# Designs tried in a protein design run: designed miniproteins, single chains, continued (2). Part 115

Each design is a single chain, and the fold is of that chain. pLDDT is the mean over its residues in the fold that is shown.

## One batch from the design tools (miniprotein)

Design m7998
Fold by ESMFold2-Fast:
Parts: C-alpha cells; structure tokens; sequence
Structure m7998 (fold): chain A 106 residues (1-106)
C-alpha cells in the first residue's frame, strides 16, 4: 500500500516537473516528502489535469460542475475526480495524460 502511494507521488511529481517552473519544483518536492490520503491524491490529480490543460478559469469551472453535482449526489471525491478527468479528456483530447492520471486513482 505504501509502495503504491509512493509510486503515485513520484508520477505526480514527474508531471509537475515537466512544466519546469519554480512553483512546480517546490510542489514536486513537497509531494515526494508528504504521505497522501485518497482525497489529497484526487485533488492533486485534478490540479495536474487543470495545469496541463491550460484552460481559462471559466472553462475549468464549467468542466468541474458535473463533478461537484456528483459529490452533492453522494459520490466519493475519487469518483468526482474521475468524472472531471473524463470531461478534460473530451474537451482537450489529452487521452494519454488522462489515462495515466486515472490509473493513479485506482
């Protein structure tokens, strides 16, 4: 279990480092040092998808609405993150990235 969480953190850190900003480097270092629960992992996966999609805030908000509605209907944070990632895939066609991020939630 701890080995899987570590592998997920390493993958998320790699995705952050691809953008090569000081903020992303600091985020990657903190991520590698910090144990993540399921909610934190789901939030980070969503954050990476937003960062990589580079969409305006208005479009991100619209794509997030089905995920927020799912949480209101009793879905888990992980299921809501999955819904959001599938919407990002439909909008941006980042199929490989979304598949990788979905695998981190499983």
Amino acid sequence: REAAARAARERLAELLLKRDTEENREGAEELLATPLDEAQLAQLVVAIAILEANLPDEEVKALMEPAVAAIAAGASIREAARIFLLRIREKTHMDDLVAELLSLLD
Scores: mean pLDDT 72

Design m7999
Fold by ESMFold2-Fast:
Structure m7999 (fold): chain A 70 residues (1-70)
Amino acid sequence: MLTPRQRVQELLEEARKRLAEARTPEEAAEVLEWFRTRISELWSDLSPEEQEEVLREIQRFVEELARLEA
């Protein structure tokens, strides 16, 4: 059984894989929308400490994407 924290890590890994395969901005937007929906569903299962940790990981992911576009 995966912890909510581990499920977030798996979602991040899956999102990175799907983004690497995205060939259009439309496909990339679809992946990001899917990811946000999945994270939102897990949000209520997280403690305040886990929520802060997840937000930091999402921020790092967004920064990584910004660097690739820059």
Scores: mean pLDDT 72

Design m8000
Fold by ESMFold2-Fast:
Structure m8000 (fold): chain A 83 residues (1-83)
Amino acid sequence: MAYREKGRKAALEAIEEGLDVIYLGAEADTKEEAEEKLREMIEGAKEALEEAGYEITKIYEHIEYDEETGKWLASAKIEIKKK
């Protein structure tokens, strides 16, 4: 639930600021956990966007291992527009 709520908040803040893009990021000790956290954030963003009358036009996802911290980083850039 916490990551889903983070995704919702990011989408609503982007809409309030008049932005056409949302940036999401999550980190975890495993690749699978980082991807799952990001997936929950994306689902939260989708819910908030649909409620506000917006649609997602593109999603760019990137997953990388950070050797300095020993953590996996999953990120997404979501392009949005008003319906």
Scores: mean pLDDT 86

